Designed miniproteins, single chains, continued (3). Designs and how they scored, part 104

Each design is a single chain, and the fold is of that chain. pLDDT is the mean over its residues in the fold that is shown.

## One batch from the design tools (miniprotein)

Design m11605
Fold by ESMFold2-Fast:
Structure m11605 (fold): chain A 81 residues (1-81)
Amino acid sequence: MELSQINQQVQRLSRAIDAGDSEGAVQSAEDLTRLASKAFPEYADEIEELGQRARDAAAAGDSEGARRSLMELVELINEAY
């Protein structure tokens, strides 16, 4: 269940970044970080750091930075399997 929710939030964050929706990107990054940290507690610190970077970049309108942080989060989640 958590994995499906995580994938949904990844897609939501990606769409918000592509649309230039800073508020939606920040909210999606918060939701993604919360879900991923609960699913992978052994990586919680790294997930929180990447989630914070994504939120900061989204809030600043830095689409490239937000996408980079999202990609690093997705890679970390994939490696956690």
Scores: mean pLDDT 81

Design m11606
Fold by ESMFold2-Fast:
Structure m11606 (fold): chain A 72 residues (1-72)
Amino acid sequence: SEIEKDAKEMLEKILELYRKYREGEISEDEFEEKVKKLVDELIEKYGVEKTLEAVNSLKEEVLKRAKELKEE
């Protein structure tokens, strides 16, 4: 599915932004703004319902990656 591919690409971009935030390369405000923009772009392209379905299909992967980032 194109939406699943775009949702995975969004997740990868969010994880890279979170790394930059943790390394002090960007501020918390800049991180939040950039994440919101990525999510808004996906919602604008596919709508809220399909975006939520794609995100829910990735929830286990998101939780796993979030744990890895906390325990590093």
Scores: mean pLDDT 77

Design m11607
Fold by ESMFold2-Fast:
Structure m11607 (fold): chain A 72 residues (1-72)
Amino acid sequence: EKAEALRKAAEGLRKAAELEDEETKELSVQMAIKEVGEVDPETAAELRELWEKGASAEELAERALKRADEIE
């Protein structure tokens, strides 16, 4: 369940990275982080910190996928 949610969030983050509209990108990233937070608050906090420090949506997707692999 947690791994599945993390992989789905990573897919959303990869799609967000392809968006041209910055407002839609921001909303998509925040929605993915919120979804992660419902199943894994620690990973959601890490993703929020990375995003605030200027990490790309693609980097956030990689982190979510790594976490999913660690818990399965």
Scores: mean pLDDT 79

Design m11608
Fold by ESMFold2-Fast:
Structure m11608 (fold): chain A 90 residues (1-90)
Amino acid sequence: AQIEADIWLALAEITATLLKKAAERNDGSGAVRMAEIIVEQARKAVELDPSLAPRAAEILKDTAEVLSKSDNPELQKAAEILRKAAEELA
């Protein structure tokens, strides 16, 4: 079911975009929970279609880099969660 895997990856990209927008404002509210959701969505996509692993890892790594530029402790913790998950997928 390629469509199902693609939907999960798309959800991860959408959630990641929202989290990156929050990071641009140094808004850490809910950042850790959003990072956990992104990881769950990305892992679900890869479980359904392993060929998506490089793309999933790229999304997680890119999001982590954006968040790591913030001085906000919650955004930094979210960045660590995303970075670790990216390393596990790639």
Scores: mean pLDDT 87

Design m11609
Fold by ESMFold2-Fast:
Structure m11609 (fold): chain A 89 residues (1-89)
Amino acid sequence: MTVTEVDLDLTPVSDDVWEAEGVVEVTGDQLLVRVRLPSGAVHGVGAELSAPGRYRVRVTARVDGDRVTLEVRVEEDPSANATAVLPAG
């Protein structure tokens, strides 16, 4: 299977919320969203898409003390939406 990668850099929009978005052209059905935190740490979130195509990906990170919740939203395929919980660093 061909995995398509997209790199997104999180930007602070408030003290507790970071956001990033991008557009990716997927040639297979596997997408890896690589999210860079303001600390420089990178986390990968995998998504399985229904078909190849062009997708808009939006990531919202919510900071709660020592934890960060990542919400990955794929606008053209909501079944691929994913959530991950990470240490804040």
Scores: mean pLDDT 80

Design m11610
Fold by ESMFold2-Fast:
Order: C-alpha cells, then sequence, then structure tokens
Structure m11610 (fold): chain A 78 residues (1-78)
C-alpha cells in the first residue's frame, strides 16, 4: 500500500467514525420516540447531518481522490 493510499484510507475511516457517532446519538434519541413517523424523520435528519459532516471534511481535503472517496461516503448516507 502506498503512503497516499494509507492516508486516504485513514481519512475516510475517520470520517466514517464521525458519521457513526452522529448516527449512534440519533438512534438513542429515536428509541425514546413512540411515533414511527417522527422517529423515521429524526433518523433521516441524522443521515443528512452525517453526510454534511463528511462533505465538510471533503471541502478541506486537498487530494482530489481522497475528496472523491469522502463524497462517495456522504452519498451512501443520503
Amino acid sequence: MSREELERETTVAMARISAAVILAIAREKAATIEDPAARAELLAEARREAAEEIRRIAEREEDPETRAALLREADRLA
């Protein structure tokens, strides 16, 4: 594995961890909501927030291939 590949994988992994934390907090909140529609909307908003966080990381990324990988991760959430 090249240094560039390792750096890309590390950056993407860190972005995934940030997204996972946002989603974990939302799941705990959703567990307290009895209305299925309100629960679904909270989880949908959390997915959008997680995707936006990854896009924010991508905006600061100088390597175009790492940025593209981050944007693909954001698209998986939304």
Scores: mean pLDDT 84

Design m11611
Fold by ESMFold2-Fast:
Structure m11611 (fold): chain A 77 residues (1-77)
Amino acid sequence: MKKIEELLEEIKKLGDELSELLVDENATKEEIKKKMQEVIEKLEEAIEAAKEANAPEEFIEELEERLEHAKKALEEI
């Protein structure tokens, strides 16, 4: 599960960077959208890796919920 752990660390880092952009008055909508797209891409990679590793269904569902939330947030920016 090293690949999944690495992807989760990357998602956490991107999420932290996105949070910083959301409170930055100088951040553009384009910068926020780009960071959100990076989060979406890593979440999709993590879901695929979790499915390949036969991870618990609950864990996969949690990642899928996060992905849906991120996609909806991107549409509202």
Scores: mean pLDDT 80

Design m11612
Fold by ESMFold2-Fast:
Structure m11612 (fold): chain A 87 residues (1-87)
Amino acid sequence: SKAEEAIKEVNKLLEEMRKIIKEMKEKKYSLEEFEKKLEEMKELLKKISEIVEKNEDSLTPEQKKEIKEEVEKVIEESNDVYLKILS
C-alpha cells in the first residue's frame, strides 16, 4: 500500500539520522563538523516531512502520530549531543 511504502521510506531516513547521531556521540568533532552534521539532519527531516505530506490521505492519524513521536525523539537526541559540545 502507499502508506506501507511511505512508512518504509520514513523509517529508512530515521535510521540515517540515528547513524549520524551515533557518529556525533562516538567521534570528537569540532563545532564546525557538528554544524555540518546538523545541516545533514535538517535535510533528512525535510525529506520525511515531504513524504508525510505526499501521503497525507494514505496515512492514518495513528501512523502520523507514531512518525511524529519518532522524529521528535531523534531531534531531541541530536539537540542533546549538540548542546553538550557547546558546554
Scores: mean pLDDT 82

Design m11613
Fold by ESMFold2-Fast:
Structure m11613 (fold): chain A 83 residues (1-83)
Amino acid sequence: MREEVEKALETLLEEGLISEEQYERLKSLSVEEQIAVFLALARYLAEKGKELKDLSDEEFEELFERAPEVLKEIEKKLEEYLK
């Protein structure tokens, strides 16, 4: 998982879909938090009808701030499924 996530981040940077600053911030997060950010991002893009390249730095910052909440939501859903 860690190597796959790191390669995904490098690919996004190489394709110009994220900035160097966004890349460094994502690398500073845990693997679980990185996955949570990607899930939050995918949901946001789908809801707004936007592409990743159309996101502002402010919108990215909001998604990074929400990563712990998204992670907790995922954990809650998994716990509910197991019970």
Scores: mean pLDDT 69

Design m11614
Fold by ESMFold2-Fast:
Structure m11614 (fold): chain A 83 residues (1-83)
Amino acid sequence: PTLEVTEPLAGVEEFAQKLVEIAKKEGKATLVIRLPSAEDARLAAEMIKVIAEQAGFEVEIEHEGTTVTLTLRPKEEVEKALE
């Protein structure tokens, strides 16, 4: 599932927590940040990355202008489940 953020940094921790819950349930979650400022989008992405990594997820960040896409996957948990 994909979440989108178009509002300022005030809600970033709540979005990070929701994204982690979705990734736990679905095995993958994608967040797209579309803010007017590329710097604000980067700051939001870095805060979300820290929270997600602390929760045990690998975070991939893709940057394109004012749009930042984060993809969360569990760290190697899939490989352990297949053993």
Scores: mean pLDDT 70

Design m11615
Fold by ESMFold2-Fast:
Structure m11615 (fold): chain A 68 residues (1-68)
Amino acid sequence: AVADAAFARLDQNGDGTVPASVLRPIAVRYGLDPAEIPEGPVDFETFKAFLDRIRAAGVKLAEELAAA
């Protein structure tokens, strides 16, 4: 799945977590609040929720563009 592939790519240490510092710039890029990302290591469950938010933001943008 996309989430599994993305997590593996960002989890350079193989610890099953991704540093919050890696995810915050991505959140900002997609218009998400970086403060929603917990401080410290982010587990796979939290990472999946983060990707779902990015997808929801993408769908919203597509709907707004379709209305133009």
Scores: mean pLDDT 68

Design m11616
Fold by ESMFold2-Fast:
Structure m11616 (fold): chain A 92 residues (1-92)
Amino acid sequence: LKEKLKGDEEKVKELQEKAKELASKIEDPTRASALLITAMAAGLYPEAQEESVKILKEGVEKVDAGADPEKVADEAMDRINKLVNEAEKKLL
């Protein structure tokens, strides 16, 4: 039980850290907040966690390479929302 909860905490923490990193590059506070909420939702579904972290890491790399942070955030949110929807379907 302790080991399982600890593993989930580490994945959720990495997800939150990468979401905050990408959000810090967004000038629109509404879009930044939406990204953080999207990442929080993904953290509720173990199946969505790993891929969502990967999407956020790719987003940070794209912004660092000179991509528009707001466009990158929109694309990341769309991809993560699709993962959350697929994970939710498996619970039904």
Scores: mean pLDDT 79

Design m11617
Fold by ESMFold2-Fast:
Structure m11617 (fold): chain A 103 residues (1-103)
Amino acid sequence: KTALVVADKEGYKILGEGEAVEVDVTVLGPGAKEALEKIIAELEKRGGELLYKNVVDLPNGNQLASARIRLAEPLSVEEIAEIAKKALVESGAEEVLATLRLE
């Protein structure tokens, strides 16, 4: 089972429901690395394990930042969406796409 979270300056949209055991997150925009680090730190506080991280610098100060995080304790899709939105607001990044594995 998989769920999707898309977060931007207007809010977030969720496709699917349940509790996530793994998060693949991609952040786009200026400050994408900062937003990703905030998401990673919050998920690690909740027992998350960072499996993969990559940051690519794009033209005009944009970044594409991606990570995969495994969760020892499952988190609701809505809770992950709130974490993503908060990181966006605090960093100046433009968009988060998270693909959540629910089993």
Scores: mean pLDDT 86

Design m11618
Fold by ESMFold2-Fast:
Structure m11618 (fold): chain A 78 residues (1-78)
Amino acid sequence: SELEEKLKRESLAFVIAAAAGDYETAAKHLKEIVKLYYLMGKEIDKETFIATAVSLGIPRDMAEKAVEEGIKEAEKEK
């Protein structure tokens, strides 16, 4: 599906940005990943998304904001 292809691309972009230390770009891709999970009807464990981002070096406050914004944007798309 188009959502699955987007999720694959966003996930790869997230990992690349995080590995490069570009946490602003990584947080942007995290937001899109969370939004796609919501739109696909997948369970969103916010703490798992945040913990994964923090383990890759993204500041906790940036990760929390990205997750919350992803959910809010997805709710508006319904």
Scores: mean pLDDT 86

Design m11619
Fold by ESMFold2-Fast:
Structure m11619 (fold): chain A 78 residues (1-78)
Amino acid sequence: SIEETIELLEKAIEYLEKGDVEKALELAKRALETHKKQPKPSPLAIKLLEEAIEYLEKGEVEKALRLAKTALSIVKSQ
C-alpha cells in the first residue's frame, strides 16, 4: 500500500540520519519493492529510490538522503 511505502521510507530516512546506513538500505529496498507493487506506482519515485539505493551502496549518504526525501514527498503527494 502507499501507507506502507511511506512508513518504510520515513524509517529509512530516520536510520540514515542516525548513521545506520545498513538498516536504511534494507528499508529503502523494501520501500522500492512495495511501491513497485502499487496499482499506480510513480515512475519518478521509483527512479529516485533506485538512485538513492545506488548512492547508499557507494557510501554517498548525503546524496541518498536528498533523493529519499524527494521520493517520500512524491509518494505523499499521490
Scores: mean pLDDT 84

Design m11620
Fold by ESMFold2-Fast:
Structure m11620 (fold): chain A 67 residues (1-67)
Amino acid sequence: GLALVTATTEPGAQLAAAKTAAKVEGVLAVRAEGNTVTVLTEESKAQEVADALSKVPGVTSVEVKPL
């Protein structure tokens, strides 16, 4: 299965968050829009992506939605 991981960021943190997510194996797509970074990933990797995003300075929240 797939999962959608969504991170809310402070202004200016979106690129760092997007780059961090893109480095995780199993990530299929990363989109940055406004204050949000959305990651499409393999379901087995969703927690790893969420954990990585939570460590990025300026990330304020992270949510995981199974697809």
Scores: mean pLDDT 84

Design m11621
Fold by ESMFold2-Fast:
Structure m11621 (fold): chain A 97 residues (1-97)
Amino acid sequence: MSAAEREELYRLNEALQELLRSQGIYEEVVTAGELLEALEAWLERLGWRDPADPTVFHLPEGSFLAKVLGRTRFRASDEREILAALEKAGLLTRLPA
């Protein structure tokens, strides 16, 4: 994602706020970059980062994120796809510029 895209504002639903609270996200509205950094840190603390490739995460089958993304593996570079999937699932609302 570009620097400008990382500054886009999103409203978190209550479920996503609850999940990200331990990562220091206490606000209802966050930037795309802040959200993605918090999500990556959360997945790393869960032990879901691939030890051979730090850009890859393995999501347990049946986890909420695997259901939202429709897959059990993704790369950190899939930032736009992750945001779009979370928005489609109703977990994020993109705020107009």
Scores: mean pLDDT 76

Design m11622
Fold by ESMFold2-Fast:
Structure m11622 (fold): chain A 65 residues (1-65)
Amino acid sequence: VTKEAGLAIQAIGIGIDEGIPVKIELKDGKLTVHLTAETDDELERAERAARRMEELGLEVVIERK
């Protein structure tokens, strides 16, 4: 398994655990995770998920809609 594939699987798992939508973007071998939060509760969950993902070395972007 490539590092990128393993990280993507882990990011998806974290998103499922925290109950937030996860979008994975892979460009030029760089993996970026996009999280969407619509409520304050979702923002808190997205922030927890982002913290967990960043511990894995992932770049995370949180969008509030």
Scores: mean pLDDT 79

Design m11623
Fold by ESMFold2-Fast:
Structure m11623 (fold): chain A 65 residues (1-65)
Amino acid sequence: EKAKEIYEELKKLRNNEITDPAAYGRRLREEAEKIRSLTPEQKKELRNVYEEAMKILEEDEKKKQ
């Protein structure tokens, strides 16, 4: 559910940002800083969601490359 949405969002974002890898890197870094500012409790919840999204993304990547 939420993990699938994040997977699709990441895949789409990556595709769009391929046009400008530098911009992608900047956005990713800013997002990481934002996540770092979260409380441990919030980080734990995000960690769980990201873990599931990463599994889906990995499966998709292995299917193609």
Scores: mean pLDDT 64

Design m11624
Fold by ESMFold2-Fast:
Structure m11624 (fold): chain A 99 residues (1-99)
Amino acid sequence: SAAEEALRALLEAIRAGDLAAAEAALRRLDAVADELNPDKAELEVVLFAMEVVREGRTETALAVIDTLLARHPDAHPLVKRLLELLRRTAEVWASLLGK
């Protein structure tokens, strides 16, 4: 779906540390967020967070996430929830793996 494509684009921009691409993807996702299956989206975000930590990209990803949350307080509630879940999962996994 358009929502799943927008979520994937957002996650890849976060992994890359590309704030401009992440903000563009966030705006697209925000418009279609109601089309997401929340349970499936949460699972994809958790798996993505573990991959980001495994790749040693945690600090880069967290910097983008923190900027997105600060600049977009009016983002769709599900989108904010997914970003917070990504942030928390990455922090927990980085702590557990000593990374």
Scores: mean pLDDT 89

Design m11625
Fold by ESMFold2-Fast:
Structure m11625 (fold): chain A 67 residues (1-67)
Amino acid sequence: MPLIDRSKYSTEELIEKARKALEEEDYDLALQYALLVISKDDPEYLEEAGEILEEAIKGWLEKEKEA
């Protein structure tokens, strides 16, 4: 899995990227972006990042179980 450069994006941009990846069913990318947001430890975005992370994990598990 390629490492996303978290310094390239603001926390808000990372949230937006995570949502787009989730909509595109790129659960790997959505998971990675959400984890980057959480790692920044921004209390303003932690709940939103956690929500995206949960959805990404659920989608990834569904794909993995059927593979």
Scores: mean pLDDT 74

Design m11626
Fold by ESMFold2-Fast:
Structure m11626 (fold): chain A 139 residues (1-139)
Amino acid sequence: SVVERVLAEQLPNGGWGLFPGDTVPDGVGFFRRVSYLALNDLLTPEVREALRRAFDFMRRSRDIRMHLFKDPTIQALVYKAVDALLAGDLESAYKNLKEALELAEKLGPEAYTSLDDVRPKLIPELLKETVEGLEKKLG
């Protein structure tokens, strides 16, 4: 199942890589999994606990790879949204992610953590898909 694969892909430090087979944890890889599992009603108690432990590790990390945004205001909104998704509070997740997306669109490429040319393209697409998915799910 998708759930079994997600748990099997978890790295020894509790995080997830950007792509299958990656040995380095990545904030985009983490958020992509949280978003997918939440939108498809796959956040079982065991999966929520695994993601909660990973999120607690990643949000305290000094490595910019663990974070989606360079901007601290937008980063804080995404953190609130992840906490809400993991708690099953889809309305709060939607509100925080929608505000984060609107601020990121205004700030442009400087909003995103830049380790390569992929993140400034991938992060806004992932956030937009998550916001649209949550909007449809809420009615």
Scores: mean pLDDT 77

Design m11627
Fold by ESMFold2-Fast:
Structure m11627 (fold): chain A 68 residues (1-68)
Amino acid sequence: MDEEVKIALVEIYRGIGKYYISQGKKDEALETAELLRRLAEEFEKEGWHDVAQYARDAAEEIEKLVKE
């Protein structure tokens, strides 16, 4: 199921980003946030608006945690 796969990808990258933050790897965390933003743009183009927003929210969460 395409939607479940997309949600799983967002969750995997969110987890990776948070892991990098826990390791003090700020640059890698921000790269993961950028990947989530790219996924959101792709999902939006495919008409998956809710999952696209979910991906943007995950990216913003990582970016905010990096600043703290």
Scores: mean pLDDT 85

Design m11628
Fold by ESMFold2-Fast:
Structure m11628 (fold): chain A 138 residues (1-138)
Amino acid sequence: LDGALNLIKEGNLLAAEFLATGHIRSLINQGKYDEAIKLAEEAIKNFPEEFKPRFYVELGKAYLKAGKYDEAIKWYEKALEISPDNPLALYNLGLAYYKKGDKETALRYFEQALEIAKKKNYPKEFIDRIEKAIEDVK
């Protein structure tokens, strides 16, 4: 985080965000969920409000992977308060509800994520992933 904090001080916020999110994702991929949560919380504290939604999504992913679905939902909802049309946050919110057994709520969020992802020309791999999730829930 020291490198990202130095970039923030220098006004290089995009580079700082890229490094911080990359480190958080690496920790999640290694199964180090508690470390990823702590790092994401530190990033949220140090970044301006407009950059926080990405960290809210990564924090939600860390909680989701840790099996803490209610916490994951809270952080994805917080990301959507700032960016309501974020299809990645909507998709992950759908996954959290599906893991809780709420298939109807999951399906609604997946369908909303699909509509926005198609409208904003998101990568086909992401669109295919949402379509598969919709099919798996039905």
Scores: mean pLDDT 85

Design m11629
Fold by ESMFold2-Fast:
Structure m11629 (fold): chain A 118 residues (1-118)
Amino acid sequence: EYIEKAREYYELAMKYLEKALAEPDPEKREKYLELASKYLAEALSYLIKHEEEVLGRSMSEQEWIDRLGEAAREALENGDIRTPEMRLLAETFIRAAEEGKSLLELSRELVERLVALR
């Protein structure tokens, strides 16, 4: 159930990201980017709930981000990062963990990186 909710919110985030990329009005573009970030944060929140079900215990947003940053750092060290896009995502996860960022702050950075990648 939670994984399906994560997927639904991820699809909404991508929909608003696409709208932002096609939007010539900067004020509307900013609103679409904020909606994309909000829905991406919701998707990540449901991924945490899914992980809690799998582990049979509660997990904080910070614990999940820390684990994600650790996995990203390990992938970089092992040479598993195959594209510039994967490197940017990995570096974003590592920075979010190091700086103690919230899911919404992480989501905003991910949306910004996706805009740069087109």
Scores: mean pLDDT 85

Design m11630
Fold by ESMFold2-Fast:
Structure m11630 (fold): chain A 98 residues (1-98)
Amino acid sequence: KEKKIKLAAVRLNYLAEKVSDLAKKYGVEEEEIRKTAIEIGSREGLILIKKALGLPVEEEAKELLEEYKELLKYAKEEGDKETIEALEKMIKELESLL
């Protein structure tokens, strides 16, 4: 499922876990995790760069924040404490830009 790929991508980006272990844990392909991790990281990085340059980021930051909050709800349902902690930190970072 898409949410499992996104959770694995968050863990790869934030907890530096092995992509093979994440693929096994979530039952998803390593390549899907890598592609999604790059996509999420690139979106977050672009928002931070644009904010530093004084460009508007409110819409992009809110969109990514909503996605992270949805993933946090799913992670809480699964009882995944490490992913919850990672997502809460990412959410706080994005909220600081609003």
Scores: mean pLDDT 82

Design m11631
Fold by ESMFold2-Fast:
Structure m11631 (fold): chain A 76 residues (1-76)
Amino acid sequence: SMSLERQKILRATGLAIRLIGLLLQAEREGVISEETRERALRLMQEGLQAMNAGDYDKAIALLEEAIKLVEDALAK
């Protein structure tokens, strides 16, 4: 339904905003490896492409994976 689609769009958007904030924090703290950064950016790009295609479930999964990578880097 339109209501469920709107909820998925808002969730994916919120995850993208959170991911951007975490990436900026990891860059400022110098705690992210180049390999982890490149992987997180690739997952973010794929997630944004999924959002543009209307595949919000795929976008959410990819953005959550990217967030986990950056959070794991910040925990080191």
Scores: mean pLDDT 87

Design m11632
Fold by ESMFold2-Fast:
Structure m11632 (fold): chain A 68 residues (1-68)
Amino acid sequence: MAEEHVRASLEAIEKGDVDAAIEHANRAIQLGAVAEGLRLLSLAYEAKGDTGNAAMYRKAADDVEARA
C-alpha cells in the first residue's frame, strides 16, 4: 500500500538510509500518495545536501495539495 511506503520512507530517513527513502517515496507516488511521496523526496534530498532537488520536490508537493 502507498501508506506503507510512506512510513518506510520516513523510517529510512530517520536511519540515514537516503537511497531507501527515495525508493520508498517513489513507490508511494506510483501508488497514489503523490503529495506525501513528493514531500518525502524533498526531505531525502535535503538529507543528501541536494538543496535544488529538495526545493523542487517541496514546491511540487505544495502544488499538488493546493489543487485538492
Scores: mean pLDDT 83

Design m11633
Fold by ESMFold2-Fast:
Structure m11633 (fold): chain A 62 residues (1-62)
Amino acid sequence: SSEEALKAGLEAIKKAKSAEELKAAAVRSLTQIGRQGDVEAEKAAAERLSEEGKRRAAELGL
């Protein structure tokens, strides 16, 4: 489901150790959500993944 894909993406971002891992986690999650065809879920997920990604990037000094 879109919620499961988002949860997995957020968990992957929290565990990411590089910019490449952050990008991979976000792309993987959004690709899975996109396959559902739910545009609203994709937009919401993109925003949440972006926020978590920025937080994690700051922690990593990126």
Scores: mean pLDDT 82

Design m11634
Fold by ESMFold2-Fast:
Structure m11634 (fold): chain A 70 residues (1-70)
Amino acid sequence: SLRGRAEARADPSPLAGMRAAGEAGREGGPGTLQELTKKANEIIKAGGVPTALYGEGEGDEALKVEVVGS
């Protein structure tokens, strides 16, 4: 659907998720820009639409950002 594509691309975008992870102190490890980009590319290869998934990682101080396909 064109509507779904526009919304998935603009809000939220994988880039926004990567930026939020950086501000949360995510650096060098799973959930870094490189890992999220790698997952997004795999989803695109499979013909899906990559979407940033925000999760409460380890309780209070760690946000978990992952990329999932639709």
Scores: mean pLDDT 53

Design m11635
Fold by ESMFold2-Fast:
Structure m11635 (fold): chain A 81 residues (1-81)
Amino acid sequence: MEELEQKELEEFREKARELAKTPEGPEKLRKELEELKKLLEEAKKGIEEDGETEASRYSLKLLEEKIRIIEEVLEEAEKEK
């Protein structure tokens, strides 16, 4: 599970970095970031209402890591001259 999650996050980061190099990329990444933040809030509410499961725990971790990746990629893009 963890190894598979790491591969998914690595692929996600690569795609995000490639997208960020396009003129439209940063705007698309900001939209994706907002959608991921909404999904994270919904997932947190689900855990509060239904209780924590192994699946919900993994989903939260993936959402939090994807949010972090997009934020890091956007910061890198904003620092480019």
Scores: mean pLDDT 77

Design m11636
Fold by ESMFold2-Fast:
Structure m11636 (fold): chain A 86 residues (1-86)
Amino acid sequence: SALEEAERLVEEVEELAREIKKKAEELPPELAAKAKLLAESAVGLARIALGVGKATGDPEFALEQLKKIKEGLEKGLKDVTDLSAL
């Protein structure tokens, strides 16, 4: 169901956020702090999107928002990885 897919996407967002925080430890302290904050913010937004979808009976809205959040974190992970390789 759309709700089950949304719940899986939250788990995927949480996993991507963990990977970003781990990679961020290889960055300069100020950049690491900002990368970690962005990862935590994305997890918060993902949980809010799922909560709204459940509360309003609109899991399709949650799916759309969660896919965008996941895409943003995938780009963030790439950017952090590229920076840590410099």
Scores: mean pLDDT 86

Design m11637
Fold by ESMFold2-Fast:
Structure m11637 (fold): chain A 82 residues (1-82)
Amino acid sequence: GGNGAIGGMLSADEGGAITKEQAEAGIEGARNGDGYVAGKYAGLAAKKAGQSDEEAIDGGAQAGISAGGSREEGEEGGKAGI
C-alpha cells in the first residue's frame, strides 16, 4: 500500500517543497501503513507548495488512506504538518 502517498512525497522532494529527509520520513511512514506520518509529510509538502490549510489537510487525509491507514489518521497528520 501507499503508492499514491509515496509518489506525492517523491514529487514534493524533487520540486524542493520539502527536504529529502522529510520526504524519506513520509515515505517510510507510508510503507509501514502509518497514516499519521504519511499525512503529516504530505500536508507539509502541500502547505510549502502554497496550498491552503484545508487543501493540505485533505492531501494528508488522502495520503493516510493511500498508506493503508484511515482518513482520520491522515487528517490529524496533515494538521500536525502545517
Scores: mean pLDDT 75

Design m11638
Fold by ESMFold2-Fast:
Structure m11638 (fold): chain A 91 residues (1-91)
Amino acid sequence: SPALHALETALRALDEAIQASPEAKEYFNEAKENVRKAIEAVQKGDTEKALEYLREAIKNVEKAREKASPEAQPYIDAALGALRVAIEALK
């Protein structure tokens, strides 16, 4: 599924963001948890719940951006891009 591939890409980008900026890891981990819940919702066919979790994931990535070092910025951008691709694939 294009949505699942995008969500897996987002998880990898979030892991790289944590490595680059451990000071923001709380928000990145919250985003990862919401992405995992979105994956489970997609697998169950619950598009409405998947979209709710993805909106929450994006909010946490944006909060992480405010705390993160500049070195994390490319990974934050990659994660947000992948999350937006997943949302569009689910509509």
Scores: mean pLDDT 91

